# Designed miniproteins, single chains, continued (5), part 81

Each design is a single chain, and the fold is of that chain. pLDDT is the mean over its residues in the fold that is shown.

## One batch from the design tools (miniprotein)

Design m18787
Fold by ESMFold2-Fast:
Structure m18787 (fold): chain A 58 residues (1-58)
Amino acid sequence: MLEELGQELIDKGQDLVALGKRLIEEFGKVKEGQELIKKGQELIALGKAILELPLLGS
């Protein structure tokens, strides 16, 4: 249930970080790539926070 959501957010966040790095390295889109990396890191943090919520750890 919420474990699935937390893991999905982590996975999607990692994909965004990878895409952001690719935009910088292959296309020279440094600004757009950095924005995607930040968004990916935010999703990873949110996913981890969901998995660590005290009210859902039962």
Scores: mean pLDDT 80

Design m18788
Fold by ESMFold2-Fast:
Structure m18788 (fold): chain A 88 residues (1-88)
Amino acid sequence: MEETVRELIASIAQRLGFSPEEIQRLLQGDPEVQRRLREKDPKAARVIEAMLRGIRRGRPVEGLEEAAKYADEPTRHALRRIIDSLRG
């Protein structure tokens, strides 16, 4: 479950143009990469930060549900599908 959320974060960051090295730092909680993410796309930053908080708290599904609140319709729909898959 945590691995699935990490892969989802990596996928979103990659689509925003982050390198594999930057994505690895983001997953480790690097504040500089988080700052650049907020500068590039504040909405995507809120989504990713919610998922990272969920992982840190040992509640990855709750992090996905919080992320869905900040996401636009296409991303929110994708997040809901993942949540449903993890519960079923």
Scores: mean pLDDT 80

Design m18789
Fold by ESMFold2-Fast:
Structure m18789 (fold): chain A 70 residues (1-70)
Amino acid sequence: SEVEELKKKAMEYNKKMEELYRQAKELAASGDPEAIAQSQVARKKALEYGIKAGELYAKAFRLEIEAKKA
């Protein structure tokens, strides 16, 4: 249950990361300086969500391993 909640949250963060990367690519393709700046902000946010997702997956994996040792 705790492991499932962590994985669910990680999946939600991954979806947010994918959406932000998609938006960033479209903004960068426009060639407009203001849109390029917005693209960089979106890429930074995408990276942050990706890191959070990775941390949650790692925590879930550790909990599964610890449960098997007990």
Scores: mean pLDDT 86

Design m18790
Fold by ESMFold2-Fast:
Structure m18790 (fold): chain A 100 residues (1-100)
Amino acid sequence: MTQVEKEIKEVNEAAEKLLDRFREKFAEHGYLTLEEVEAIVRELKAEATPVQKGFLDKALGLIRRLLRQRHPDGRLTLEDVEEAIKKAKEDFIYTLKLSE
């Protein structure tokens, strides 16, 4: 495996963990708050590799942007966070491939 292939695997693992945690939290209330999203990201970053930390920061940035643009009530849908994670993953993997 190349270094980039290893890093892509790490990003995919972080994305899956992040999405699973959001699904669990969403099941409690039927929405996600920014505070809950930030708490989950902080928890996952504590155990994350440097590459995974970079991905998690990008995902958090996209979620914060979606909240400001779409949700003045501060309530994120599961669809919004899934969209943000997918985009963050695609954009971050693209950046990793350019660094070869």
Scores: mean pLDDT 84

Design m18791
Fold by ESMFold2-Fast:
Structure m18791 (fold): chain A 85 residues (1-85)
Amino acid sequence: SEEELRRKALLVAEVVTGKESPELEFISYDQLVKEDPELVRFALAVLFEKAMGLSDEEAVIAAGKRFGLSDEFIELVLEEMERLK
């Protein structure tokens, strides 16, 4: 569902930005490992691309295309990252 995709996009965004509520420190990573281990690899690929000098948006788009993620899911991750700023 769209709600499920948006929830997973939020978990990825929280992991790649490092921005979580104080009560949920590191819980997004643990939850993503439980729900979708493939998205953990995606989130780590985003963090790697950022370490290589890409912006948040560029890193998410580059890694998302490499992982064969839908354009809709990539856009949801970018939206959630903007909300976390």
Scores: mean pLDDT 78

Design m18792
Fold by ESMFold2-Fast:
Structure m18792 (fold): chain A 80 residues (1-80)
Amino acid sequence: SILDEMKKAAEELREKLKQAGVLTPLTEKIIDTILNGDVATRYAAAQALLERLQNDPSVPKEVIELAERIVKLAKEALAA
């Protein structure tokens, strides 16, 4: 399901940010919103996460790619 794919991507993103030493309390709250929010709130949170990560040069490219995937999955959930 879209939700299962989104959860997997969000958990992988969280783990990679933790390994890179750049997982902040604010980023954790945004990830929690993606995992537990409603459909519209998830999409807004996913977009905010992507923008935040793109503005941090210490974030690995593969993490940005995971955030882009989460945004796409959240948008697909809105279209359903």
Scores: mean pLDDT 83

Design m18793
Fold by ESMFold2-Fast:
Structure m18793 (fold): chain A 56 residues (1-56)
Amino acid sequence: HMEELGRLGLEIQRIVERGKAEKDWEKTVKEINELLEKAGLPRVSLEQLLAPPEPA
């Protein structure tokens, strides 16, 4: 396993928790995609991140 991917997962969790508190999902998705792009991983959309879709 790559240590870098483990750290990326933890950072994503922190960003998601912050996004829930601030209710700013657009900013949250953008920050997650920035980290994914740095790691050479494909980007995700808000719909993919929150699948199945939730109310708000």
Scores: mean pLDDT 69

Design m18794
Fold by ESMFold2-Fast:
Structure m18794 (fold): chain A 91 residues (1-91)
Amino acid sequence: MDELIARARELGARANEALEAGDLETALALAREYVDLLLEYAATADPEAAARAREYADRALAALAAGDLERALEYDERAVEAARPAFEAAA
């Protein structure tokens, strides 16, 4: 578990660095890996919440790939909200 969380934090930090640098392609690749690791963890606590979070996360990544940062942020907020019960249950 610790290794998964550490890897997810590393990928998230690198994705943010790439986004700040304007490297959208690298940011998207790292964000997908980050999301996949977190949702695998969430699925062990609440598979339904994890499934809903993945749907929103996929939409956020698609919007980001299209250059629609505003829509990407909206879907990211929805994904975090949907996943929250799973992370709270796992704590």
Scores: mean pLDDT 75

Design m18795
Fold by ESMFold2-Fast:
Structure m18795 (fold): chain A 109 residues (1-109)
Amino acid sequence: MTEEEREKLNKELREKAEKLKALAEEIKASDVALGLAKVMALLGLPWELVEKVLEKKLTPEEIRELAEEVVKRAKERHPEWTDEEAEEAKRKLEELLAKEVGLEVLPEP
């Protein structure tokens, strides 16, 4: 990878982080929601889903689908992750998202 490609990627990441920070301040998002939104944006997830995380408007079904998609994309970038590590990451992400929308535990389907 060239120095120019690395600089361009770092610039794009900074611009996305600044946009997420500004949006989080406007809607008074929590630090956890902002952190999750940054990870989602870095993984290339649609802005609409990022916005729903910040606004705490996710349903239990959307939380499960979002956690599956985030972990799937993260595992594609980290093929060294075991299935057990991916499942644990998914479980932790579901717990974090559930708490952000005011659920202590994610209800059973």
Scores: mean pLDDT 67

Design m18796
Fold by ESMFold2-Fast:
Structure m18796 (fold): chain A 95 residues (1-95)
Amino acid sequence: SLSEKIRELRKQLSDEEKEAFDTVLAEIEGEVLSGRPISDEAIEKMIELYKKNPEKVKEFLDALIEYYRSSPNPFFKRVAEALEELKKKIEEKLK
């Protein structure tokens, strides 16, 4: 299942990577609830981690997007959309 995949992938992340994803998810939830944009600091931190460990960071981000997108809850679908936009911003910075 996607939940099992996320749990296993998260176990393989460093403490720094886990903290960064937890921060990003909290900020994205804030964006969905109140329209507050994700901070430049959080985006820059994700870009740094993506450069350091692109395969792991990308795989975990993709799994999160699929997990939230699969929910029938419209809030979680909005979280998935915001995560996809974050992914696009990261990939644009890596060009």
Scores: mean pLDDT 84

Design m18797
Fold by ESMFold2-Fast:
Structure m18797 (fold): chain A 70 residues (1-70)
Amino acid sequence: STIDALNALKNEVSKHDTITQQQLLDLVNKYKSQLSPQAVQALKDFAGLADEHTSTEVTHVINALIRQEE
């Protein structure tokens, strides 16, 4: 499910203090087939906002997407 894929993505992100735009895009592409098109687009849009993101910021975005899918 999209929720399971978002939780898996969150777990991978939580292994890092920061994540680059390209690393985040690579993770989104890894889970793309298991994510809704809306979740993929939202994560890609967020990734594009900066060259690097904190794992805390990415986790907040993922948690918001999980709540939207509920």
Scores: mean pLDDT 86

Design m18798
Fold by ESMFold2-Fast:
Structure m18798 (fold): chain A 79 residues (1-79)
Amino acid sequence: LARLSPEQIQFIREAHEEITRLLVEQGVEEEKAKEIADKVLVAAILGREDVARAILLSAGVEEEVAERIVKIAVEAARF
């Protein structure tokens, strides 16, 4: 992974919290939601939006919500 700035780490933490919240609202248990959020953010940091989307869909997340989560993760990974 590339070296992350303190500001980028903060954005990633905020994105992780928001993604976890959205997954819990979709009926995912909190512990599993946190694990999914970790995997999605790592995929976004590596530029693998396709992998991030696949993880969410495999977890039973609706396509519209999955696209929202991918956008959040990608925006955090770029800043």
Scores: mean pLDDT 81

Design m18799
Fold by ESMFold2-Fast:
Structure m18799 (fold): chain A 80 residues (1-80)
Amino acid sequence: MEEAAKAAREAAEKAGGTVTDFGSQNLADIAYGAVKAGEEPDEEALTQAFKEAARWSGGTVTDEAAREMAIAAVEVAKKL
């Protein structure tokens, strides 16, 4: 969980966005929930969810940053 949150934050920052600790934790929870449900994560749906969660938590994320965050969080969640 913490590793997925860290990966999401790092991906956002690398792509020029900013995500709070609370925002990155919510993004990690979304990715982990999808993986744990045994479903193939829909990257487009997760990207939109990540954009909304980041903005709601006081962050700013571009489409590119949100996609990178979704991919990074899902990859870490699959290893948990």
Scores: mean pLDDT 67

Design m18800
Fold by ESMFold2-Fast:
Structure m18800 (fold): chain A 112 residues (1-112)
Amino acid sequence: MSAAERERAIAREVLQALLNHPDASLFRNPIDAEALRMPDYYDIVPNPVSLATIQARLDAGEITSVEEFRALLEQMYENYKKLFSEDDYRRTIAEELLEFALQRIDELLAAS
């Protein structure tokens, strides 16, 4: 397997684990700003990232490295930090999902 094929396989495996995570429901789809009553959402978060956004980019071949995948996960977390206070459970879940994903990436890289 080439390095690029291996890194894409790692990204897909980690994304699948995130999509199946019980606490990931809020992150699977793009934020509905109207449903959340956030009319200024796109002013706060000009570059929205959800797990569905990451999946679409992987399927389109736009993510070819683990580094690009990590950057999108970190952007998703940073967006939640801008939207929610330190005491908001959504920010805590976003941090836990980021830590879970980054640890799983490192484990898969070390195993191969």
Scores: mean pLDDT 79

Design m18801
Fold by ESMFold2-Fast:
Structure m18801 (fold): chain A 64 residues (1-64)
Amino acid sequence: SVREELSRLALEYMISEMEGDEEKAREAYRQFEELKREHPEYGDYADKLLKQMEINLENMKKIL
């Protein structure tokens, strides 16, 4: 489903950012934004998901 793919891409972006893989993170983010654009009915879900991933990433960086 679109929701599952958005969640997968958001998670891939977060993991890649944590690993310092800038190229992989950029590609995951690009695909996420493209999928969001193609499916505007999931726009709010995508925005909330990305915001949550960014919060999780920030919190994880504080623990490390």
Scores: mean pLDDT 81

Design m18802
Fold by ESMFold2-Fast:
Structure m18802 (fold): chain A 120 residues (1-120)
Amino acid sequence: SPIDEIRERAKKEIQALYDKYKPKLSEEGQKVLDETIKKLNEIFDEAVERLRAGEDPEEVYKEAKKKINEIMDEAFERIQKLLDEGKITPEEAKVLYEALLDISDIFYNALKELAELKRS
């Protein structure tokens, strides 16, 4: 289905970014990346199920974006805490920030495409 094609493409793109960024991160940075991706996947899967159930695409998209923003804010706060505690370097914090922004962009783009598909 078109929904499954969008999901598969998004998962592939996220995996490619994960493989690119993971080797540049310490164990602490990898935990932030892994846990954030897991939470983002949960919101994405919930949004897909709601769209399949025939819920309003605009409402689903708006709520999913809000939840993703909250997850991203928590991840950025966690990065700052690790940096302040000396558990990661400023260079690693920058890499982790860029990784999370790149990954969140894929989720936002996929959710937008799914919502537009369900408006048709």
Scores: mean pLDDT 89

Design m18803
Fold by ESMFold2-Fast:
Structure m18803 (fold): chain A 76 residues (1-76)
Amino acid sequence: MTPDESDDLLRRSREAFDRGYKEARDWADRTKPSADELREEGRRLRREADAADDNLEHAYLDGMSRALFERARELE
């Protein structure tokens, strides 16, 4: 049983997601893309996340995608 390894991976995955989320939100706040541009990039990042072999890369890209879709929803 490897609970320490499991806990470390879970922690790093959460950190990766949060990092991606915050970086994507910061980028969107700085560049102010349109809702359509945000949705397009969000879809690309989601596809890239789904294709990622690394759990940390998956979490990071998933976080970015989530942030961009949420930002797009904030724009009318």
Scores: mean pLDDT 81

Design m18804
Fold by ESMFold2-Fast:
Formats: C-alpha cells, structure tokens, sequence
Structure m18804 (fold): chain A 84 residues (1-84)
C-alpha cells in the first residue's frame, strides 16, 4: 500500500541518520551526540505514531506502539543524562 511504502521510506531515512550519527560518534562530544540522538528518536516516534494512527492492521499497530514505548524510554534516559 502507499501508506506502507511511505512508512518504509521515512523509516529508511531515519535509519540512515542513525548510521551517519554513529559514523560521526568519535568527532562529537557526549553532549552533542546525545542531543543529535534525541532529535532522531523524536522524529522516529512521529513516524511510528503516524503509522499507528493510519494503519488498519492491529498487529502492525501493536508493533508501532512497542517501538514508540521503547523510544520514549530512550528519550527519558537521554534527557536525564543531559540534565545531570
């Protein structure tokens, strides 16, 4: 479906950004790395939320919900680390 094609494209773009950030890890301070990681995680949540809301497949919705929960936990951990 067009929805699945759009989701796959957006997910591939996010994964490419994670890979580029990982490749630059040694060139960044810990704070800079965590701030960039936080931005990508927040954008990933938006992609999964849109897919969750628009998908009619209950299994795919539950998978998206699990991904969102995981990313929200990662965001909280990063925000706590940046606040310390």
Amino acid sequence: SKLEEEFKKKLEEILARYRELAARREDLSEEEYLQELLKIHKEAIEVFREYYEKSKDPKLREEAKRAITYLEEQIKAIEAQLAA
Scores: mean pLDDT 86

Design m18805
Fold by ESMFold2-Fast:
Structure m18805 (fold): chain A 79 residues (1-79)
Amino acid sequence: SDAAIEREAQELVLQAVSKTVPELAKIVEENKDQPPSVRLQKVDEKAREIGETDPEMGRKIAQAVAEAAREVEARVAAE
């Protein structure tokens, strides 16, 4: 179902970001009791803060998110 695909996509993005940036991994762990969509929102907020201080790290985070999103799209398209 669409809801299951969305949940899988959100979890893959959270995993990719957590592996890339330890600070974001902490945000995910601190909010593990929240739905994946809420965890993504908090990660996005922290990622923006990091990007304001360290633009290079911000770009690295954005690339990790984009790669995870492309992987999900490829899986859905290929099945």
Scores: mean pLDDT 78

Design m18806
Fold by ESMFold2-Fast:
Structure m18806 (fold): chain A 87 residues (1-87)
Amino acid sequence: SDEEKKKALLQEMETAAHRFLLEAEALLASETDPARRARIREVVAETARQVGALMEQALTASVEETEKLKAEALELIERSLREIRAI
């Protein structure tokens, strides 16, 4: 059903967001430079805000719109992890 598909998409977005936070936490744990740590935290906070907004939009969106929001969230997470690793 569309309800079950939407629930699965939301769960996938939540799982991706959680994995992002775990990877960011691991990167922060290995970083000793305070300036780089501060920059990583800024990227993490902004990414969490944007992914959270996409997930909030997904709550009232159609299945098709939720698939697009999920794709956008995954691209944002991947881009943010690349940015953090380049710090």
Scores: mean pLDDT 88

Design m18807
Fold by ESMFold2-Fast:
Structure m18807 (fold): chain A 84 residues (1-84)
Amino acid sequence: MITTPVTDAVAKLDVKSLKTFLINLGIIREGLSDEEIAEELKKVFPDPEVQKAIDDLLTSTDPQKRFDAVKTVYDAILAGKFKK
């Protein structure tokens, strides 16, 4: 039973916020493809759990999985689990 369905538009908005944050950090550039973004992020996040989240973020059509992936990447950045 679904209690609170999220829309694809809401999930895309969260992904946009994450992309803007990554651009401001200088990790990615505007105009990169999803595959190029994944390659850049995997270079700075060696944790396999974070790498899986990056793949889920870019390939999953499930809004909940995309949201969880965004949260995983944000949590990793805030925890300093990336190459400085």
Scores: mean pLDDT 66

Design m18808
Fold by ESMFold2-Fast:
Structure m18808 (fold): chain A 64 residues (1-64)
Amino acid sequence: SEEVKEEEEETEKVLSFITDEETKEMMKEINEVRIKLLKGEISEEEANKEMVKIIDEYIEKLLK
């Protein structure tokens, strides 16, 4: 949809300003969940659970 295409384009611009590969990958994964939600492929509850998991894994990698 038009909304999904616009969201993806904006995310690519944001990611281009990020030099840390781990942060870039986390944001890409979060954006994939957001796109799935916008397409109606997953519920808002499922999207929130996946985003929390992605963030938790990212924090764990940073703290080791």
Scores: mean pLDDT 73

Design m18809
Fold by ESMFold2-Fast:
Formats: structure tokens, sequence, C-alpha cells
Structure m18809 (fold): chain A 74 residues (1-74)
């Protein structure tokens, strides 16, 4: 229904905005961390963590897009 499509659109918009805000914060935190240490192992570990967290956020947006796409094709 139109109401279900509207809810899925709002969910996608909300997830997209959350991803943007959280990614911006993660990048700021990462930059501050890298500036605070010369330990290559710690930098590598933080880099891996950053990529994993960004990947998870992207996954949530992809799932929201998939739900909306399926509903629009019905």
Amino acid sequence: SADEIKKLQEELERKTEEMKKKTDQLLKDYKAFVSSTSDPKKILEETIRLFAEVSDLQGEVIEAKARLSKKLKE
C-alpha cells in the first residue's frame, strides 16, 4: 500500500542520514587517533575497525533499499 511505501521511504531516509552522521564521527575519531599515536600496529587495528563499522552501516542502508525496492515492484 501507499502507507507501507511511505514508511519504507522514511526508514531509508532515516538510515541514510544516520549512516552519514556516524561515518563523519568515525572519520573524525580515526583522524584524532592516528594523530595521537606512532604505533603502526594500533593504527592498523583502528583502520580495520573503521572499515568494519562503515561496512556495517552501509549494509543497513542496502537492506532498507532492498525492502523498498521489493515493495515498489509489487
Scores: mean pLDDT 86

Design m18810
Fold by ESMFold2-Fast:
Structure m18810 (fold): chain A 112 residues (1-112)
Amino acid sequence: SAELEKRRKEVARLTALLLRIIGVEFDLELAERKGSPVAPPAVQAQLLARIRALVEAGRIEDAVTLLSDALNAGIGFGPAARREIRALLEEAKKRLMEQIRKDLEEQRRQAE
């Protein structure tokens, strides 16, 4: 059915986004281990505020893209910023896992 296909595509999209979050967590840890230069406090604060606002708005894909772009541009984060980013990514993963759970339950209901 069209509804079942839509649910399958949504689960695939959310699963891909979870993998992107894991990739960004790895890149953040790798940047720390390599001793990447820490960006000025004002730059870190602006990026962190924007990432926070995107996660709070449920715009998780945009938040992940912004963080990935910053890391790829060589922007390093200090320990406090890294802790907050990790906490935001954990919240994002919890929200995505709950959405996946609901969509899988709905798929099971529609498969009969």
Scores: mean pLDDT 85

Design m18811
Fold by ESMFold2-Fast:
Structure m18811 (fold): chain A 75 residues (1-75)
Amino acid sequence: SAEDIIKEARQGIAEALALRRTAKSPEAQTAFDKAIVYFGKAIVAAENGDLETAKKYLEKGKEWLARGVAAQQAA
């Protein structure tokens, strides 16, 4: 549902913000910033009833979040 996507995207933003605060790697910082942007786009799409677009942005947010974690571990 739209509500489930919004909840998951909000959780993703909170996690990305927390990780961004402690990130020392520029690559990790950029990845977490991109995750926040995509999760935000997922919320907007879900609020507009475009669930297909919302799911795609939610997945992109998750991908960038994972890339940020990987970059942080490599640093």
Scores: mean pLDDT 89

Design m18812
Fold by ESMFold2-Fast:
Order: sequence, then structure tokens, then C-alpha cells
Structure m18812 (fold): chain A 84 residues (1-84)
Amino acid sequence: SAAALLAEVEAAVAAASPAIAALARETLASLRAAVELGVLSEEELRELAARLVAAIAAEDRAALVELDVEIGVKFLEAAVKNVT
């Protein structure tokens, strides 16, 4: 479920190193907003959640920024599809 996937990411963010914790929280907030607005399929959420957990574990700032941008693109894609 979406709630279970978000809970897994929340646990990873809670365990994140101080160096990336703020960025990880921001990316989680974007992911949560996308889920709440119905922008992501469950498969897309599962993929993004797994990538976010991996980026947090690796302390990979570039990967976290990339994920936040990709989530933003999903919002734009959903907006375009709803017009057509």
C-alpha cells in the first residue's frame, strides 16, 4: 500500500545522517504530496520510495536532488494529461 511505502521512507529519513537529513525530509514531503494528489501510480511510488531509501543509506545528495526533480516532473506530466 502507499501508506506502507511511505512508512518505510519515513523510517529511513528518521535514521538519516545529519548531513542529508534536511534534504531527505524535503524529498519525502514532495513524495507524500505526490501520493496525496494521486500523481503517482503504486508502481511509480514503489520505485521512487526504493530509490529514496537507497540514496539516504548512501548519503547521496545528488541522488536526493534528482529524485525531488523527478517527482516535480511527475506533477507536470499529470497536469498535461488531465488537459487532454
Scores: mean pLDDT 82

Design m18813
Fold by ESMFold2-Fast:
Parts: C-alpha cells; structure tokens; sequence
Structure m18813 (fold): chain A 96 residues (1-96)
C-alpha cells in the first residue's frame, strides 16, 4: 500500500540521517494517515531520536510537529513521558 511504502521510505531516510527527507515524508504522512496513526509514527520517531542522541534529527521532528499545529507544551509532555519510560499508549495520549 502507499502507507506501507511511505513508512519504508521514512525508516530508510531516518537510518540514512537524511533529515530533509524525514521531514518531507512526515508531512506527507500527516496528510495521508489517520490522526491516531500519525501520532504513533511521530512518537516512535521521537523515542528513537532520543534513544540514539540524534539532537539535530530530534529538533527537526519537533519543528515539524509545531508546523503541524502541536504546541511546545504537548511536545515537551511527550518527551518527558518517553524519558520516564511510559508505555506507547500513555505517551501518545500526551499529543492532543
């Protein structure tokens, strides 16, 4: 499916540290998938960027989420929940 193809492209861009491509695909996903599916993808990327210490990629993802209408406060709650080791469902609940 187109969704599966976009997810594969996103993972490839992430692994290649192609920040511009990660941002492009993340914006396409925001327009293509359900809000719930998008939140799962966004949380997954934030978790991986934090775990790997990829500060530039983390900043790019945060700025992309802000451009899509998520507040600084919502994003900080998500990041804090990830750092505290909360479940995926609990972390996703911090976004809207």
Amino acid sequence: SKLDELRKQLIKAYNNKDIDKVVEILKQLAETVSKEEFKEIAVYLLDRALANGDEELLKAIIETLKSLGYSDEEIERVLQAIREGKSLDEVIAELE
Scores: mean pLDDT 83

Design m18814
Fold by ESMFold2-Fast:
Order: structure tokens, then sequence, then C-alpha cells
Structure m18814 (fold): chain A 89 residues (1-89)
């Protein structure tokens, strides 16, 4: 059964790394990790996305630190565009 994990991230890179290192062996390609970034400046969001992808999960990044919902939509569009470029190479 596919599982969904939601990770809230706010300047807590060390805690996020420790958590993902502990659960990584249990993650499968059917699982989805939703990373909700509350405006981290320490690279915690990037670390969470990288570690979850390395573990084989599907990853969704949401920027909840934005005061404008359109900014979150644009960041998701940019992430999808980068993914397309990597697949087309």
Amino acid sequence: MPRVAVLGVLNNAEEVAAYLDRVAPSITPEDTVIVVDFGSTDGAAELAVRRAREAGARVILLDAGSTDPAVGERLNEEALELGKELLEK
C-alpha cells in the first residue's frame, strides 16, 4: 500500500537528516514524501528533498513560507521544468 509522509521543515537540517537516515531503509518507490518548507534558510528543505529521493521515494516540495500562493505554484513549475530537462537529456 502506498504511504504518504509529511515533513515540516523550518531551519532544522540536523533533525531532518537524522530522521530521514533512520527511515530511509523502510522507504519504497510507492511511498510519497511531502516536504513543507516554512521558509528555511539553512538548506533543510534541499537536504530533505535530496535524502528522500536518494531513498527512492516520490517527493513533493511545498513552500509554505510564501505570503503569496502564486509563488508556491511558480516554484513547483520551475521544479517540474528542471525535471523535464533532466529527463530529456
Scores: mean pLDDT 66

Design m18815
Fold by ESMFold2-Fast:
Structure m18815 (fold): chain A 86 residues (1-86)
Amino acid sequence: SMEQQKAKLLAAATVHLSAVYFMVRRAKRKNSPATPELERLLEETRKLLAELKEAVDAGDIERARELLERMQRILDEAVRLYEESE
């Protein structure tokens, strides 16, 4: 159903935000030099999640999927930076 598709997109986006958030928290705890860049990626992830919620509310599933793909690219960059600095 449309409601199930919306719920899955929101759940996936929330998982992406959580992953970046925990990387930032751990980087801060270790005084990692990657911390400022990871914090910028977290802020970008928050903005994309807000846009994704608006797209879902509007029923624009195509836009929501595009935003989730952008969030995935940010997560991939965050993982790379996090692993290279630890």
Scores: mean pLDDT 89

Design m18816
Fold by ESMFold2-Fast:
Structure m18816 (fold): chain A 74 residues (1-74)
Amino acid sequence: DLKDIDSGEPAIRDPLTGEVFRSGQEYYNHVVKVYNVTKDSTVVDPLTGKVFPYEELLTVVGLLIAHETFGFKV
């Protein structure tokens, strides 16, 4: 495992299970499979408590979790 690659990847945390995904595609597949939601669904950000459309949450969660998990500035 190359830390340089891991540190450069956006990390997306599932707000309900806390599982971390390193790609939007993996997170999307997980959410569709586990929660039976679509891109038209909304999800809750556990950090802020805000409700977002799934598409917006991918960007926001990815940025916040990248800071938390990989130490990037946000």
Scores: mean pLDDT 52

Design m18817
Fold by ESMFold2-Fast:
Structure m18817 (fold): chain A 76 residues (1-76)
Amino acid sequence: SLLEEAEKLLEEGRRDEAIELLKSNPEEGREQLLKQAEYYEEVARKAEAEGNLVAAMVGYQEARELYEAAGDLERA
């Protein structure tokens, strides 16, 4: 699926390629970008609560980039 391909690219550190893939399908790409952003935000919040600041910062950065790509500037 589009989400699974994007998640694999993100895990490999290919954020730009993942965002491009999601943007290339405007019919469902925006919804997938928002789901990915919410996922990373929750992962980052949990890492912060556990004292893993580095993991929290990386997760928040990924969430912001995905919110921005989805056009959700309020949460970016």
Scores: mean pLDDT 75

Design m18818
Fold by ESMFold2-Fast:
Structure m18818 (fold): chain A 55 residues (1-55)
Amino acid sequence: MDVVFSPEQQEMVKEAFEIEKKYEEKLKENPELDEQKIHDEFSQDVRELAEKRRK
């Protein structure tokens, strides 16, 4: 039981964890790609999550 976070914060943490896991999978699948390019995609996904939660 996690009483430290609001339900909204707890859900955001779960979604952020999934985005981070997706980012790690991309790094594993495409080790030949520039880290900066994959980082740009990760940053975009994080921004989309934040915009979605802001609403």
Scores: mean pLDDT 68

Design m18819
Fold by ESMFold2-Fast:
Structure m18819 (fold): chain A 122 residues (1-122)
Amino acid sequence: DPAAIAEQKKIAEINEITQEALDRIDEILGDDSLSTEEKKKKIEEILEETFEKLGLTTPEKREFVERFANAVTREERDALVAEARAAGFSPVEIHAMAMAGGLKAYADSNLPMTEAALKALK
């Protein structure tokens, strides 16, 4: 089925783009010559570039990326997939939003906390 082959190819492209971004983020996180604020800025630039490459250019798609980034359970992720499908997004678009969300969650969890963020904890 040419349509199924085209979807598989797009999924593979999304996975490759996401892996390249992850590798770049890991390089920035491991660079001891960079301050925490410089790492944060460079990682935000990588995330924005990656979201654009994945076609995540509308506010609605960016909102789903943020929601996928904050989803911690399978049930929350499954609910977001169902909601995105109901909104008319294709399986390829949903996969891109979910992968982008996972990448953002990885970046956020591996950045050192700022003093302001530490003070907000209690």
Scores: mean pLDDT 82

Design m18820
Fold by ESMFold2-Fast:
Structure m18820 (fold): chain A 72 residues (1-72)
Amino acid sequence: SSQERHQQILGEASLGVVRMGVSVYVKAGKLDEGIAFAQQQRDDFLARETDPAVRAAFAADVDALIEELRSR
């Protein structure tokens, strides 16, 4: 539906903001702070979002990003 598409676009935009913020910390050599930023953005998004599919997708994407950062 058009609502599902709007929720997907919003989730993708929110993930883009997390990735941009993380990239700033990583470029500054602040990997731990970048991970903390990603975790905080995850928690803040899940506190606001009520759609279980959008919540699950966003949490999975941020968790994958955090795992990638921890493997460095």
Scores: mean pLDDT 79

